# Designed miniproteins, single chains, continued (2), part 22

Each design is a single chain, and the fold is of that chain. pLDDT is the mean over its residues in the fold that is shown.

## One batch from the design tools (miniprotein)

Design m4739
Fold by ESMFold2-Fast:
Formats: C-alpha cells, structure tokens, sequence
Structure m4739 (fold): chain A 90 residues (1-90)
C-alpha cells in the first residue's frame, strides 16, 4: 500500500539519520518502533492520525539534522505523508 511504502521510506531515512548522527539514535530507535506498530494498523482513523504524527516528527528532525540531503528527504517525505493523510480523510 502507499502507506506502507511511505512508512518504509521513513524507517530508511531514520536509520540513515542515526548512522550519520549517532546522538539521535535513541529518538530514531523509538520512532522506528512506533512505525513498525503503525504499519500493522488496520484501523483507518488510527492510521491517519499516525501518519500525521510521523510527518510532524520528520519535520522536527529535519530542523535539527545537519546533513542537507537528509533534511530535504525528511521534509519531502513529511509532505507526502501529510498529503496521503488528507486524501484518506476524504
């Protein structure tokens, strides 16, 4: 599903962030666990709220990330997650 693809991309970007900025590993590991739970979610309302929460987190991580490519990737993915959540509300 589109949700699964975007959440897998989020996990990949988060892993890359922790690899380049090990001081963020604790926050990253927690969010990867949250993403794994969200990817198993079948309830549409819970999934929509979860996607919004992931997008907000990616935006906040982009503000503190030092790697320019990761900043761009986090922001682009946050926008895609927000767009998908809005589409699912229709």
Amino acid sequence: SEEHELLERAKELLRKLAEKEPELKGIVDKWIENLDYLMKEKDKEVLIEGLKGVADTLRRLAEIAEDEELKEGLLELAEELERLAKKMEE
Scores: mean pLDDT 84

Design m4740
Fold by ESMFold2-Fast:
Structure m4740 (fold): chain A 67 residues (1-67)
Amino acid sequence: DELVKQGIENFKKKNYEQAIEDFIKALEKDPTNQEARNNYIKLISELKDKELAEKAFKKFKEILSKK
């Protein structure tokens, strides 16, 4: 998935907000995408910005609840 690849690249570059957007778009297309889920959880766990991490986790929960 191209969006997952972009998210991983942005995560490596520490472009956290862009990485979040890329992974969210991937998960909106396919909420069962295991690679997107795993990388997004890893990103959230590595974020030192607690406010950004909380916002990212809230979006993640919203997408997963949409089934």
Scores: mean pLDDT 80

Design m4741
Fold by ESMFold2-Fast:
Parts: C-alpha cells; structure tokens; sequence
Structure m4741 (fold): chain A 109 residues (1-109)
C-alpha cells in the first residue's frame, strides 16, 4: 500500500541518518581534543538527531508544510553550528542534512 511504502522509505532514511550520526560522533571523539568543544558538539549532534527524527515523523504523518520547513531549517542551523565548531566533520554533517531534505521531499510525494 502507499502507506506501507512511505513507512518503508522513512525507516530506511532513519537508519541511514543514524549511521551518519554515529560516524560524526566517532569522528568528533577521535579528532576534537578540547573537552568543552567536544561536549558541546556531541550535545548538538544529539539535538540534530532529534530534529531529523521529528522532521521525518512530521513528513510521514502529513504535518503542515510550515512545520516541516521549520524543522528542516532547524536541522540546517544545528548542522552549521556543528561545522563552525569542528570543520573536519563538515562532509558527514552536510551529507546528513542533504539526506534528510531528500528523504522529507520523497515522503511528501
């Protein structure tokens, strides 16, 4: 059914984004030696994970477009903050934001 297909797509996107989130956390733990910066970035990565899940759930459940766009903008903002603190993880964080936007667009079809 169309509903089953949307759930399948959302689940695959969630698993992919979770994998990228773990990769980003491991890279931060390996490369960032400043404990305060590391703690802040790890907290931002957890916030990004929550916002990404909220955006996928909103798209899957047919939330208003304004709510979905607000969540995508929040994810972009958090991603930019992370990149500003630890530039070395920009490729992973950018891939997460791009994948989230792609997955949300696909769910809105």
Amino acid sequence: SPETEKIRKATIAQMRLMGLLVEAELEVRRTETDESVRARVLALLRQLGRTMQQALDAALNGAPREEIERLLEEARRIGEEIISLVPSIEPIVQEMVDELERAVEELLK
Scores: mean pLDDT 90

Design m4742
Fold by ESMFold2-Fast:
Structure m4742 (fold): chain A 84 residues (1-84)
Amino acid sequence: VTNLTATNITSTSATLTFTVDEKSLVIIEVDGKLVDIREVSAGTYTYTLTGLTPNTTYTVTVYTFRADGSTLKTSSDTVTFTTK
């Protein structure tokens, strides 16, 4: 997973954008709390966070998991943003 960014930040929302290079299981966490889990093909994806608290700093981590023969391949990217 690469190019994780947070854009369109408001007092209660933000849009996440990230790129996945291979078909993978994607897990999205905000401050260590699971918010989304899905299997995706290679590509660029967006996810909109809603219900956020104003004037609050959030840390988002996106994890990818992929089987490669007998080995589990893992990747992660992290972004931090502050709501308005």
Scores: mean pLDDT 80

Design m4743
Fold by ESMFold2-Fast:
Structure m4743 (fold): chain A 73 residues (1-73)
Amino acid sequence: AKEDILNQAKEVLAKDKTLNQAQSLALSEQLKAAGVTTEELNTVFGPLLNQASSVTELNSIVGVRNEVVNALA
């Protein structure tokens, strides 16, 4: 289900905030196949951004989010 794939994405990003381009493309294909929108993707990244404890962590999460969003476009 779409919610299950969003939860998997959240889990992956919570454990490894440094996704490379290939990993971002693979994740974006899974989300795209499930029919995830940019708004729904923001529900995953919103909590991660709010939980960031440093500028370095924030920048890493933002970078990963932008890679996934660009791959979905």
Scores: mean pLDDT 71

Design m4744
Fold by ESMFold2-Fast:
Structure m4744 (fold): chain A 80 residues (1-80)
Amino acid sequence: NAMAERARELLEQARKEVERGNKLFDEGKIDEAIKEYERAIDLAVEAMRLFEQAGDWEGALEAGVVLIHAATLLAIAKSK
């Protein structure tokens, strides 16, 4: 299923952007961290949409968890 494969690729990219954002945040590079978290959110939203379209509800839930996590980190970074 091409949609589910693409969704998995996007979800993996979203996780990597969260990790990159966390590293930048720990380094005090707050504006750069914000941009990585925003990218992670966009990727997680697209992954969730594609998983839903593919009928992969487990994948959609995993993408939703990453989305909530990235959004929470973004809110924390913006409060700095």
Scores: mean pLDDT 90

Design m4745
Fold by ESMFold2-Fast:
Structure m4745 (fold): chain A 86 residues (1-86)
Amino acid sequence: MLTFLKAEQKLLEDGNLVSTFTWKATSDGIAQMTVELKSGEKIVRYAYLKAGETKTITVTAKAEDVKNVYSSSVTGEKIELKAEVK
């Protein structure tokens, strides 16, 4: 089972938005992070966790292009949709 721990978002001076999700695993699983752009394109990243691991997924994209940011567990029971969108 994967547990969502934290979501963070930071705007950098160069106009890039850094979005971060942290997941903890009590059993082997996969966490997915999606950054949906205003163009309709999606940036997808995966973290493969073993039981007892905590992993962070980070995606950087131009703030002006970002529509939605969310993370979900692909093989776990919990889905978290958390991000601050400006």
Scores: mean pLDDT 75

Design m4746
Fold by ESMFold2-Fast:
Structure m4746 (fold): chain A 95 residues (1-95)
Amino acid sequence: SYRQEVLDEMRKLYDEVKPKLSPKGQEMLDDTLSVFEQFLNNPNTTNEEADILLESFKRMLDEIDKHPDDDTAVLQAVGQGWLDYLDSVRRLVDS
């Protein structure tokens, strides 16, 4: 399914960044990916929402890759990515 293709791409992108992360950074991204997997496996999740999830995750990883061993920077990047995702989905629903 397209949702599975999105999940596979997210896992691939995470695998590229994962070795650069602290154990706490890996935990934060493992938790984030787990929640995104749950959203993608939800039958009510649209392909457009799946695209927004993937783009949000890519932006999170791009920000994390700037300071991958800084747990505070990783936490801020994950938090901002979640806020950006929620805003993007809200805009999609309001369109």
Scores: mean pLDDT 82

Design m4747
Fold by ESMFold2-Fast:
Structure m4747 (fold): chain A 83 residues (1-83)
Amino acid sequence: WPSFISKEVLEKAEHVEIHFIYSPNSEEEKERLKEIKELLDKLGKKYTINLYEESDPNVDPLVNPSEEVLKLLEEIALELGEK
C-alpha cells in the first residue's frame, strides 16, 4: 500500500497525490478508494487521486476508469474546486 502505508507522511504533507491501481470488478477495492478519500478529507489535506485499472495485462497504466470510478473522481474534483 504505497498510497496508504505512510500515515505520518499523509498527516504532514500539504498536498497528497495518490496513485491507485484497482480491479474494476472488485467492490472491496472501490470501498478502499472511498476510505482513502475520507481519510484525506478528515485530515483537511489537498489531494489528487489517479486511478489505474489492472483488469487487462495489455492496458496502459493510464487507462479510462469505469463509470463508478469516474463518479468518484467527479466528487473529488468538486471538493477540490471548493478549496
Scores: mean pLDDT 58

Design m4748
Fold by ESMFold2-Fast:
Structure m4748 (fold): chain A 80 residues (1-80)
Amino acid sequence: STSEIFKKLLKKGETTPEAVVREIFKEYGMDKLAEIWASYIKEAMKLSPKQATELANEMAEKIKKEYADEMKAWKEKSLG
């Protein structure tokens, strides 16, 4: 499940966007990225508001930068 992938990454100390996307792509392909990203943000919201905002922004910017084409294609496909 999505939460199992996230817990596995946390246990390894690999919380970078690259590690998250790599595990998602390996197990489920890009179709699960949205679900796992949502779970990651939800978990981050358990932190203080400042820490949650900083972490969410950092991870979002890294994913957007490195996987911009894939994210754009996915969003356009979903929205039409």
Scores: mean pLDDT 56

Design m4749
Fold by ESMFold2-Fast:
Structure m4749 (fold): chain A 66 residues (1-66)
Amino acid sequence: VDELLASLSPAERQAVEAGLAASGWNGQRQAVQDKGKELGLSSQQTSRAFFVAQLLRQQRIYDLAL
């Protein structure tokens, strides 16, 4: 997980954080897409950020990390 975050650009990390702050699946997806467009991320980078946000959310259940 730390390696995934370290591999992201600062802009991609902001998109991940926006997704994690939003509630509901539609809200999280929209937040990542909106932040990605705002920061000029490609569709590929925006999709990657959303994927990382989903992985971080899943792993918090098992390792108690944020």
Scores: mean pLDDT 70

Design m4750
Fold by ESMFold2-Fast:
Structure m4750 (fold): chain A 68 residues (1-68)
Amino acid sequence: MSNLEKEIENIRKELEKKQKELRAKVMDYLASIDKTDVDEALLNYSKALQEMEDLVKETEKRIEELKK
């Protein structure tokens, strides 16, 4: 339905915005690997990947709520 489709579209738009922000952070972490402590850069990269995973999981829950 139109109302449900609009809600899903808004959720997708929010997810896309957050994914762009996380990709920018990952690129910054990768750029620092050659200039700073490699271990710290890799740790920050791993944390960013976990945040992406959590974001997808949260978005899936929100969509499931709308379908019920």
Scores: mean pLDDT 73

Design m4751
Fold by ESMFold2-Fast:
Structure m4751 (fold): chain A 82 residues (1-82)
Amino acid sequence: MEKIEKLREKLKKLGVEEALKLAEEMEKHGFPDETIYRFLTAVVKLIEEGKDLEEFLKKARKWLEGLIEEDKEKAQKLREEI
């Protein structure tokens, strides 16, 4: 998706590698493009508004890790039913 690549390029220029790594992990675990786009857009907005990015990224990382574990458990149950 071209709009996501534009956001990644902008964040790379701003030196926010942690946000890019989080987006890559989201993509690897099958998150929708729209979710990834909203996440990257939120990061850009926080930078433009001069808000605390480190706290946001720390919370986003914990949220992502929790969803990955929940998704693994749901996938296991789904495989048992099929």
Scores: mean pLDDT 71

Design m4752
Fold by ESMFold2-Fast:
Structure m4752 (fold): chain A 99 residues (1-99)
Amino acid sequence: SKEENIKKAKEYIDELKKLADQSKSPEVRKLGKEIVDTLEKALKAAEEGNYEEFDKLMVELSKKVQALRDAARKAGEEELGDKIVELATNAAKYIQKVV
């Protein structure tokens, strides 16, 4: 249901927020915060039926996810980075089901 998809999206966003805070890299923490903010805005846009804003935010999310993956690899936190990317991808999939 729409309510279940919203709940799952929020759960993945919260887990991503907690995991990103564990990073020793300032760049990974910064990008993690930006990904959380982008996902929260995308969820709001999806709930409001703002498809144009949603599409724009999903493009921005993709770029930030790639930047975080690169930053995590550089910091020697590849496993942490991969898990953050997985959480972001799952959050985005559930947000898309709200649309």
Scores: mean pLDDT 90

Design m4753
Fold by ESMFold2-Fast:
Structure m4753 (fold): chain A 100 residues (1-100)
Amino acid sequence: SSEEVLELAFEIRELIEKILEAVEAQDYAAALQYAEELKEKVEELAELLEVDEEMKRRILEEFDEAIEAIKAQDVARFLEKLERIEDLLGEALEAAQEKK
């Protein structure tokens, strides 16, 4: 439902903020935990939006690279991947709105 999509999008935004706060605090263990939870929420959102398999795969690949950047403590690369993930999620949300 549209309400479930909005609630999930809000949870995703909160997790992104928590990851950024953890990275700024150099708490990479917390950042990794939040990033894994974010990936799970994004998979749930992709399922609700009926995102095509190729787009879902691309989003998940960017997440895997973002998680590796956190593990490497490469903040610049992590931020680059996060921006890419947000862009892809925006495209998925716009496509879902056009479907109605």
Scores: mean pLDDT 83

Design m4754
Fold by ESMFold2-Fast:
Structure m4754 (fold): chain A 56 residues (1-56)
Amino acid sequence: MAKEEFNRALEELARFKGVSVATLREAIRKGRDLAAEASELGVDEAEEWFLRAHQL
């Protein structure tokens, strides 16, 4: 995906929810970190872990 589209969506979402863009970025990073750990287990839960931890 283009980073411009991602950044734009992130800013709009942050403004709509009344939070900072930094807060959303941290939530996304936490989700990805957990997904990487789940992938190490070799199970098909990486996406579920990512979505569960990924709170916008």
Scores: mean pLDDT 57

Design m4755
Fold by ESMFold2-Fast:
Structure m4755 (fold): chain A 80 residues (1-80)
Amino acid sequence: MYVLTLYFDKSKTTKEEVVDAVSEVTGLPREQVEAGIKEVGDYLEVRIPGVEPAQGAPIALALKEKLGDAFVGFSAEREE
């Protein structure tokens, strides 16, 4: 399995907007998404463990449509 890390420009969005968009796109509870959020410099970083590789691209596309340029990108790393 992979950990999907999503990056958002915090000057262009809020933590609440990120939680709402990620929760809606992934179907995860808002509280679980919020627990995975970390501020890293100028970015909000959201980590989603247990993601299959095929899920990454659809999630990224949906987030791009909802948040536009506030969604910066994503990475996927093997859990172990």
Scores: mean pLDDT 80

Design m4756
Fold by ESMFold2-Fast:
Structure m4756 (fold): chain A 97 residues (1-97)
Amino acid sequence: GSIREVIEHIGEALRALEEGDFESAIEHLRRALEVESDPEVQKHLRKAIEALEEGDKKGALEHIKEAAMSVLRIAPKEDIPLAIGTILRAIGLLFDL
């Protein structure tokens, strides 16, 4: 899968978290993890899933932010705006806690 596909799955997970739907968020993060090959991005996605399974929304959002920041490092130029938007959304949800 493409890096855009990873960013889109992370975005869907953030939308689910905004709605309080942890189960849907976990499913979207698992889809991101399935198509991601970068070990650093995979590490943060796994930690986000683990945090949500424990009911830790704040911990999950911190790990999602780190995953999106790691994606920004490897993203092609055309996907950078979407990656930045995802980082900002994760930060916004952290401040809403």
Scores: mean pLDDT 86

Design m4757
Fold by ESMFold2-Fast:
Structure m4757 (fold): chain A 105 residues (1-105)
Amino acid sequence: MVVEKDVSLLLAILVTLFETEGLNDVAKELDEASKNSSKDELLKLARELIEKEFKDDEARREYYLQILDLLENEDEDEGGEKIRQLAIAVKNGASPEEIRAIYYR
């Protein structure tokens, strides 16, 4: 249950980020992959998708990769407050700038 909850929260953040960028096909690919993937595999796939989709936009690529690094380093067992705040912001259609502001406070 905890592992499922952590993967579900991570998926919600990532799917909403890609949907916000208009990458609905990429968001769907992540959602489908999540059904057969661990948290680590999902993070790896998300990293590959970010590098592929933002290949020509270094600033945006670096921004999303920073978000992934933060998600990888959070305490999954405790469901860190930052991850929850990011999920809520992303679900409410927060911009990349707003998401970054929440993380850096």
Scores: mean pLDDT 66

Design m4758
Fold by ESMFold2-Fast:
Structure m4758 (fold): chain A 65 residues (1-65)
Amino acid sequence: SVEELEKQAKEEAKQVENARKAGDRAKQAEHTKRLAETMKKLMEAKGSKNVVVSYDAENKMVVEV
């Protein structure tokens, strides 16, 4: 459900911040990837067509619809 995806996205965002604070770059990258996948599913569930998620050179998430 959309509600479950929103909850999952919030949890993954929290894990990204926790990894960043701990200086664990590998876990930060892993959770950032999971967050991006969850955001893609959330946007598709909300009716967005052809959602594309990519990363820039600074590992920042870019979302296109």
Scores: mean pLDDT 71

Design m4759
Fold by ESMFold2-Fast:
Structure m4759 (fold): chain A 77 residues (1-77)
Amino acid sequence: SEELKERVAEVVLEVLEENPDVPEDALERIREAVEARDWDRLMELVAEVLKGLPEEVRQEILTRIYERIQELYEEFA
C-alpha cells in the first residue's frame, strides 16, 4: 500500500539522517524524493549513498534499516 511505502521511506530517511557519515547534500536529494513519493528515485539515491560509504558503515546502516522495518511489520501485524 502507499501508506506502507511512505512509512518505509520515512524509516530509511531517519536512519540515514542519524548517521554522520551520510553527506547533507545527499540527504537533501533523498528528502525531495520522499516528498515527491518517487520511490524509484529514492532507491537510486540510497544505493548511490551506500556505494560511497565504507563497508562497515554500509553494514551498520543496512542493519539499522532492517531492524526498523521489522518493527514496522510487527506494528502492522
Scores: mean pLDDT 82

Design m4760
Fold by ESMFold2-Fast:
Structure m4760 (fold): chain A 64 residues (1-64)
Amino acid sequence: EIPLFVPGSEFADRRIAEVTPLSSGFVGVRLDDGTEVVGFPKEGVVLEAGDPASKLSSVFVVSR
């Protein structure tokens, strides 16, 4: 299990505040603390407001 984005302990209890679909399949996610993350969600995955921020580490594919 290799998470692509591992929130620190302070984000372990954080939740997704907003999910914004972007162009070209990218998704922007804002956490309840104001942190923003952009990436590709795992194929077929749906991210929703209220989901724990720890879920980002299992669903985002970081494109480098």
Scores: mean pLDDT 62

Design m4761
Fold by ESMFold2-Fast:
Structure m4761 (fold): chain A 82 residues (1-82)
Amino acid sequence: SDIDAYIAAYGPLPTLAPGSTTIPALAYNGRLYFTTDDTFAPGDIITADATNPTTGRHFTRDFIVDSVRMRDGRRLVTARPA
């Protein structure tokens, strides 16, 4: 529900290109969201450039992958601050 509210408000989630070293992601309600064709597992630590779409604020931080699920043929990754 949170992710659906996000997509309705701000448009499509960022898509991580395969093999990228920096994860472009949007922060919403204290969580990090992006889509990817790469494989991630819960518990993986990732470094992401997170953007708040309302404020334009950028920050780089380590996140822990919380869940990975399929959505429209891609992996939807959600993460929380490490």
Scores: mean pLDDT 68

Design m4762
Fold by ESMFold2-Fast:
Structure m4762 (fold): chain A 81 residues (1-81)
Amino acid sequence: MSAEELTEQARRAVEDARRFRELARLGQQGKLSLLQEIGAKIAAIGAGTQGVLLARLAEERGDEEAVRLAREAARIGGSKA
């Protein structure tokens, strides 16, 4: 994976984590079904897990920007609503 690809994947993981966390919050507000809320929470956790893996790869490569983005994805996706 190139440095550009790594940074792009980390950025997408952040965007996915934020999107799915927001969907989970809308579900908690009664704007979505319970199944949609649960699905959004699982998807957010998945994006966070991807962030953890990408952060390890970025650390091994010394890519500080990718590390920062990947850790942000892990933080957002791993956090409960």
Scores: mean pLDDT 79

Design m4763
Fold by ESMFold2-Fast:
Structure m4763 (fold): chain A 87 residues (1-87)
Amino acid sequence: SDEEDREKLRELVLEMNRLAVEAAEAGASIEEQLALMREYFESKKPELSEKVQKKAEEFLEFMEQMGRENPEAMLALLRAEVEAAEA
């Protein structure tokens, strides 16, 4: 259902964001942070609907572009989203 897809996407994005933030805190590069997000998505892809896969791919493409153009803004956005989800 649309509600199940939205929740699955939210959980997927939150976990990708958490992995990236945790890696950043461990001293990982932006490229390494983005790679961990991508690897997590690929590992979950067989369990996801096409709709969730498409939305997750759009999110990752957006983050990859931001990471290339403004890595500080990317990390700030990821931290803000993780903090908002934990509040």
Scores: mean pLDDT 84

Design m4764
Fold by ESMFold2-Fast:
Structure m4764 (fold): chain A 73 residues (1-73)
Amino acid sequence: MIDEVAKEVRIAAEVLDDKDTLRAVDKVMESDIDPEILLGVLEVVNAVYRYILSKDPEKVKEYEERLKKWKEE
């Protein structure tokens, strides 16, 4: 679902300290972009961020902890 993928992208961006992506996600979520295209773009960004995170075990731990905390809410 778009909201879940967007949240995962936000958490990954926070762990990587990517402030530009955090702002871009908000702007894109408010746009008139086709929902299927938007979901596809967010999934690609999420996959790229997961790949970047996988190169740093400490960042993977931060991501997993933040994701777990969010899912508990």
Scores: mean pLDDT 77

Design m4765
Fold by ESMFold2-Fast:
Structure m4765 (fold): chain A 81 residues (1-81)
Amino acid sequence: SELDKLFEEILSLVKDPELKEMVKGAYKTLKRLIEEEGLPEEKAVEIARLMKEGIENGESLEKIENRFLSELTKALDELAA
């Protein structure tokens, strides 16, 4: 899937072990939400792209995690509406 390819690319860019584990956690969270909560895969791909951009721009682990959580919260709020 496009999401799987994006996360393979993201993981190839990450050298920091802590950031790598956070990215793996984000992938598992997005896959669960697609399978169990009805999150559109296109929305998960959008969130993954924003995470990739943050990593490519050299943003801190904290900033990348905060971006992920913010975008995830927005997506879940839209899904609940």
Scores: mean pLDDT 83

Design m4766
Fold by ESMFold2-Fast:
Structure m4766 (fold): chain A 82 residues (1-82)
Amino acid sequence: SAEKEALLEELERQLDALEFSEKFKREVLELVKKVLPTEKDLTRLRLEVEVELGLAAMMLSLGYSQEEVERKMLERLKEALK
């Protein structure tokens, strides 16, 4: 739907603003794409993803390695989006 496409475009813009790797951005977008066909609450889905991205950005600012942060965030997103 147009609403689901708009959500993906918004998430891509947010990922670009946070300066994550292209690989991480792609993996996050693909993970979200997998749940979109059955998702009933797009606002909740967006909030779940934004919370995890906010935590990842905070950890990067605290000096954690990009590779470790991105790996842990993908693991948490997979659990959150079950």
Scores: mean pLDDT 79

Design m4767
Fold by ESMFold2-Fast:
Structure m4767 (fold): chain A 73 residues (1-73)
Amino acid sequence: SATLSGETTVDDADSFTFTVSLRTAAGQTSTASGYLSRTATSVTEAVVSVDGGAYNGDASARSVSITLEEVPV
């Protein structure tokens, strides 16, 4: 099993960055970070980088999905 923790930051109305840390049951950790940008009508660029001990090999078989929703306070 693994645990996932992370944070996202909205840089402005058209871009945001994210950093997510993944820890495995064996105590290994990996960090995934990325950047997304958008024009008014579409996402224009998405970049994801992964590093760390847990995924120092085959990161191509891993996927990350992030959904941001407006939540009333």
Scores: mean pLDDT 48

Design m4768
Fold by ESMFold2-Fast:
Parts: C-alpha cells; structure tokens; sequence
Structure m4768 (fold): chain A 82 residues (1-82)
C-alpha cells in the first residue's frame, strides 16, 4: 500500500519518495473537502512511523511520525473551522 511504501522509504532515509506515495492520497481527500479523513490518514501513518522508530531506533522514522501527527492536528483544526 502507499502507507507501507511511505514508511519503508522513510526508514531508508528517502523522505521525498515517501511523501510522493502518501501526498497524493491526502491531497485527494482535502480536495474533496474530507479534511477529517485526511487528518486521520496522516495520524495513522504518523503513529505507525513512531512505532517503527521506537522498535528499530530509527530517528528518521520517529521524525516522520512526529511531523505527520503534527500535520494531522493542524488539518483537524482547519476542519473544525469549516
């Protein structure tokens, strides 16, 4: 899946390629006005990246997870204002 691909690329230090896999799905949801669904997708991927980072000691995976969770929180706040 795109989620699995993004996490694999992030673990290998290929964050740009990981964003290429996940970004289009998030953008499609946002364009459809489904901001809460976009936030949920970002949060789920972020939580999984943090889990992988903890289990493997991979700081890049932890950083990706933290960034995606922060982005999910921001998107969810925008959804509340709409």
Amino acid sequence: SAVEEALKLAKEGKGIEGNNALGPLVQKLADAGKLEEAAELLRRVGEEALRIGEETGNEKAKGLGEGLIASADQVLELAKEA
Scores: mean pLDDT 71

Design m4769
Fold by ESMFold2-Fast:
Structure m4769 (fold): chain A 69 residues (1-69)
Amino acid sequence: SLAAELQAELAELADELLRAAREGRWSAELRERVRALLDRLFEARIALRPPTAEEIAHARRMQEEILAA
């Protein structure tokens, strides 16, 4: 389903960011933003709302902006 595909993409993004954290290169700010996004998506899932493509795109955009700074 689309929801499952978006969840898989989000998981891949989270895995990539965790890998960056293990390398000691991602900031506490980036880590916090990822956690906040995942928490919100989890809350949305509790309400039976699948994560949107816009939410996934937003997370990727934020990560790219922070890493490019």
Scores: mean pLDDT 65

Design m4770
Fold by ESMFold2-Fast:
Structure m4770 (fold): chain A 65 residues (1-65)
Amino acid sequence: SSEVREIIERALEKAGVSREELRNALLGLVDGPHPAERAFLEALVELGRFDEAATVAREAAEILS
């Protein structure tokens, strides 16, 4: 819901992290020629689905490690 997304965004602001900084950090976990995965992560961040974006990025990093 929008309320959950706002709570997450406020928590990030309190931690001194912007939405764009989070997006860039998550995309950095999927380095190299992975355009579909990067596009999917960008879409999740734009939709405010930060928990799902973080989960996908972490799983992708673990598989590609």
Scores: mean pLDDT 64

Design m4771
Fold by ESMFold2-Fast:
Structure m4771 (fold): chain A 63 residues (1-63)
Amino acid sequence: MRLSADHVAPYLWLRLPPGTVVKLTSEKGETETVTVTSLQDVADAVRRLYERSGSTTFEVEVL
């Protein structure tokens, strides 16, 4: 599932049970794995991946 950067953290926090592990993949193929324990932790993971890749959309995969 592909989401814009601004929508990833709210979507994962509202839709997935706490403790769910997800893999984020940038348009350039860079990846970040994050555990959905807080909205801020997911937002920080998206920000780090954005800073590395410049991608504004990410593929989201539930592990």
Scores: mean pLDDT 77

Design m4772
Fold by ESMFold2-Fast:
Structure m4772 (fold): chain A 92 residues (1-92)
Amino acid sequence: SLVEKLLELLRQALLNPSTLEATEEVLLRVLDIVGAKEELKEEFRELLEKLREGDLSVIDELLELVRKFIEEEKISDDDIERLIGYLERLLK
């Protein structure tokens, strides 16, 4: 599944301190571009802030929120593939 591939790459990028900031920026930018609800954006910001502070226990909650976001906003396969390509380049 494209979604499962995206979530595994996101897990790697978010758990690596060297890629965390760039991954945070891209996720928040995608939320802004698609016009996500403010409540959803705030949930993402809170979980990302906890990851920045070293609380890795929130990773599964954050990835589940990404999955729900993809389903709710009906993110296209093309957009998912673009994000996968970005993350693959970032993780080199």
Scores: mean pLDDT 82

Design m4773
Fold by ESMFold2-Fast:
Structure m4773 (fold): chain A 76 residues (1-76)
Amino acid sequence: SPDQKTLQKIQKKLKQAQEKLKNIEELSIQEILMLSSELTLYYVQAMLLNTPEGRQLADEIQKLSDKIDEELYKKI
């Protein structure tokens, strides 16, 4: 289904973001802010599906975003 394909695309992008964040200490403030912006877009896309799977994915994105915000706060 189109929704399943959208979920798979967002999941792939989330995994790519998680991989980049494994070395968060090596990322610049600019790179962290760009990742935060990308996660906001993925969150909105997941929520717009209005499905249980979309909501679960949005929750995962929000948790990752919260970790980014905590690390960004430590660097300021």
Scores: mean pLDDT 82

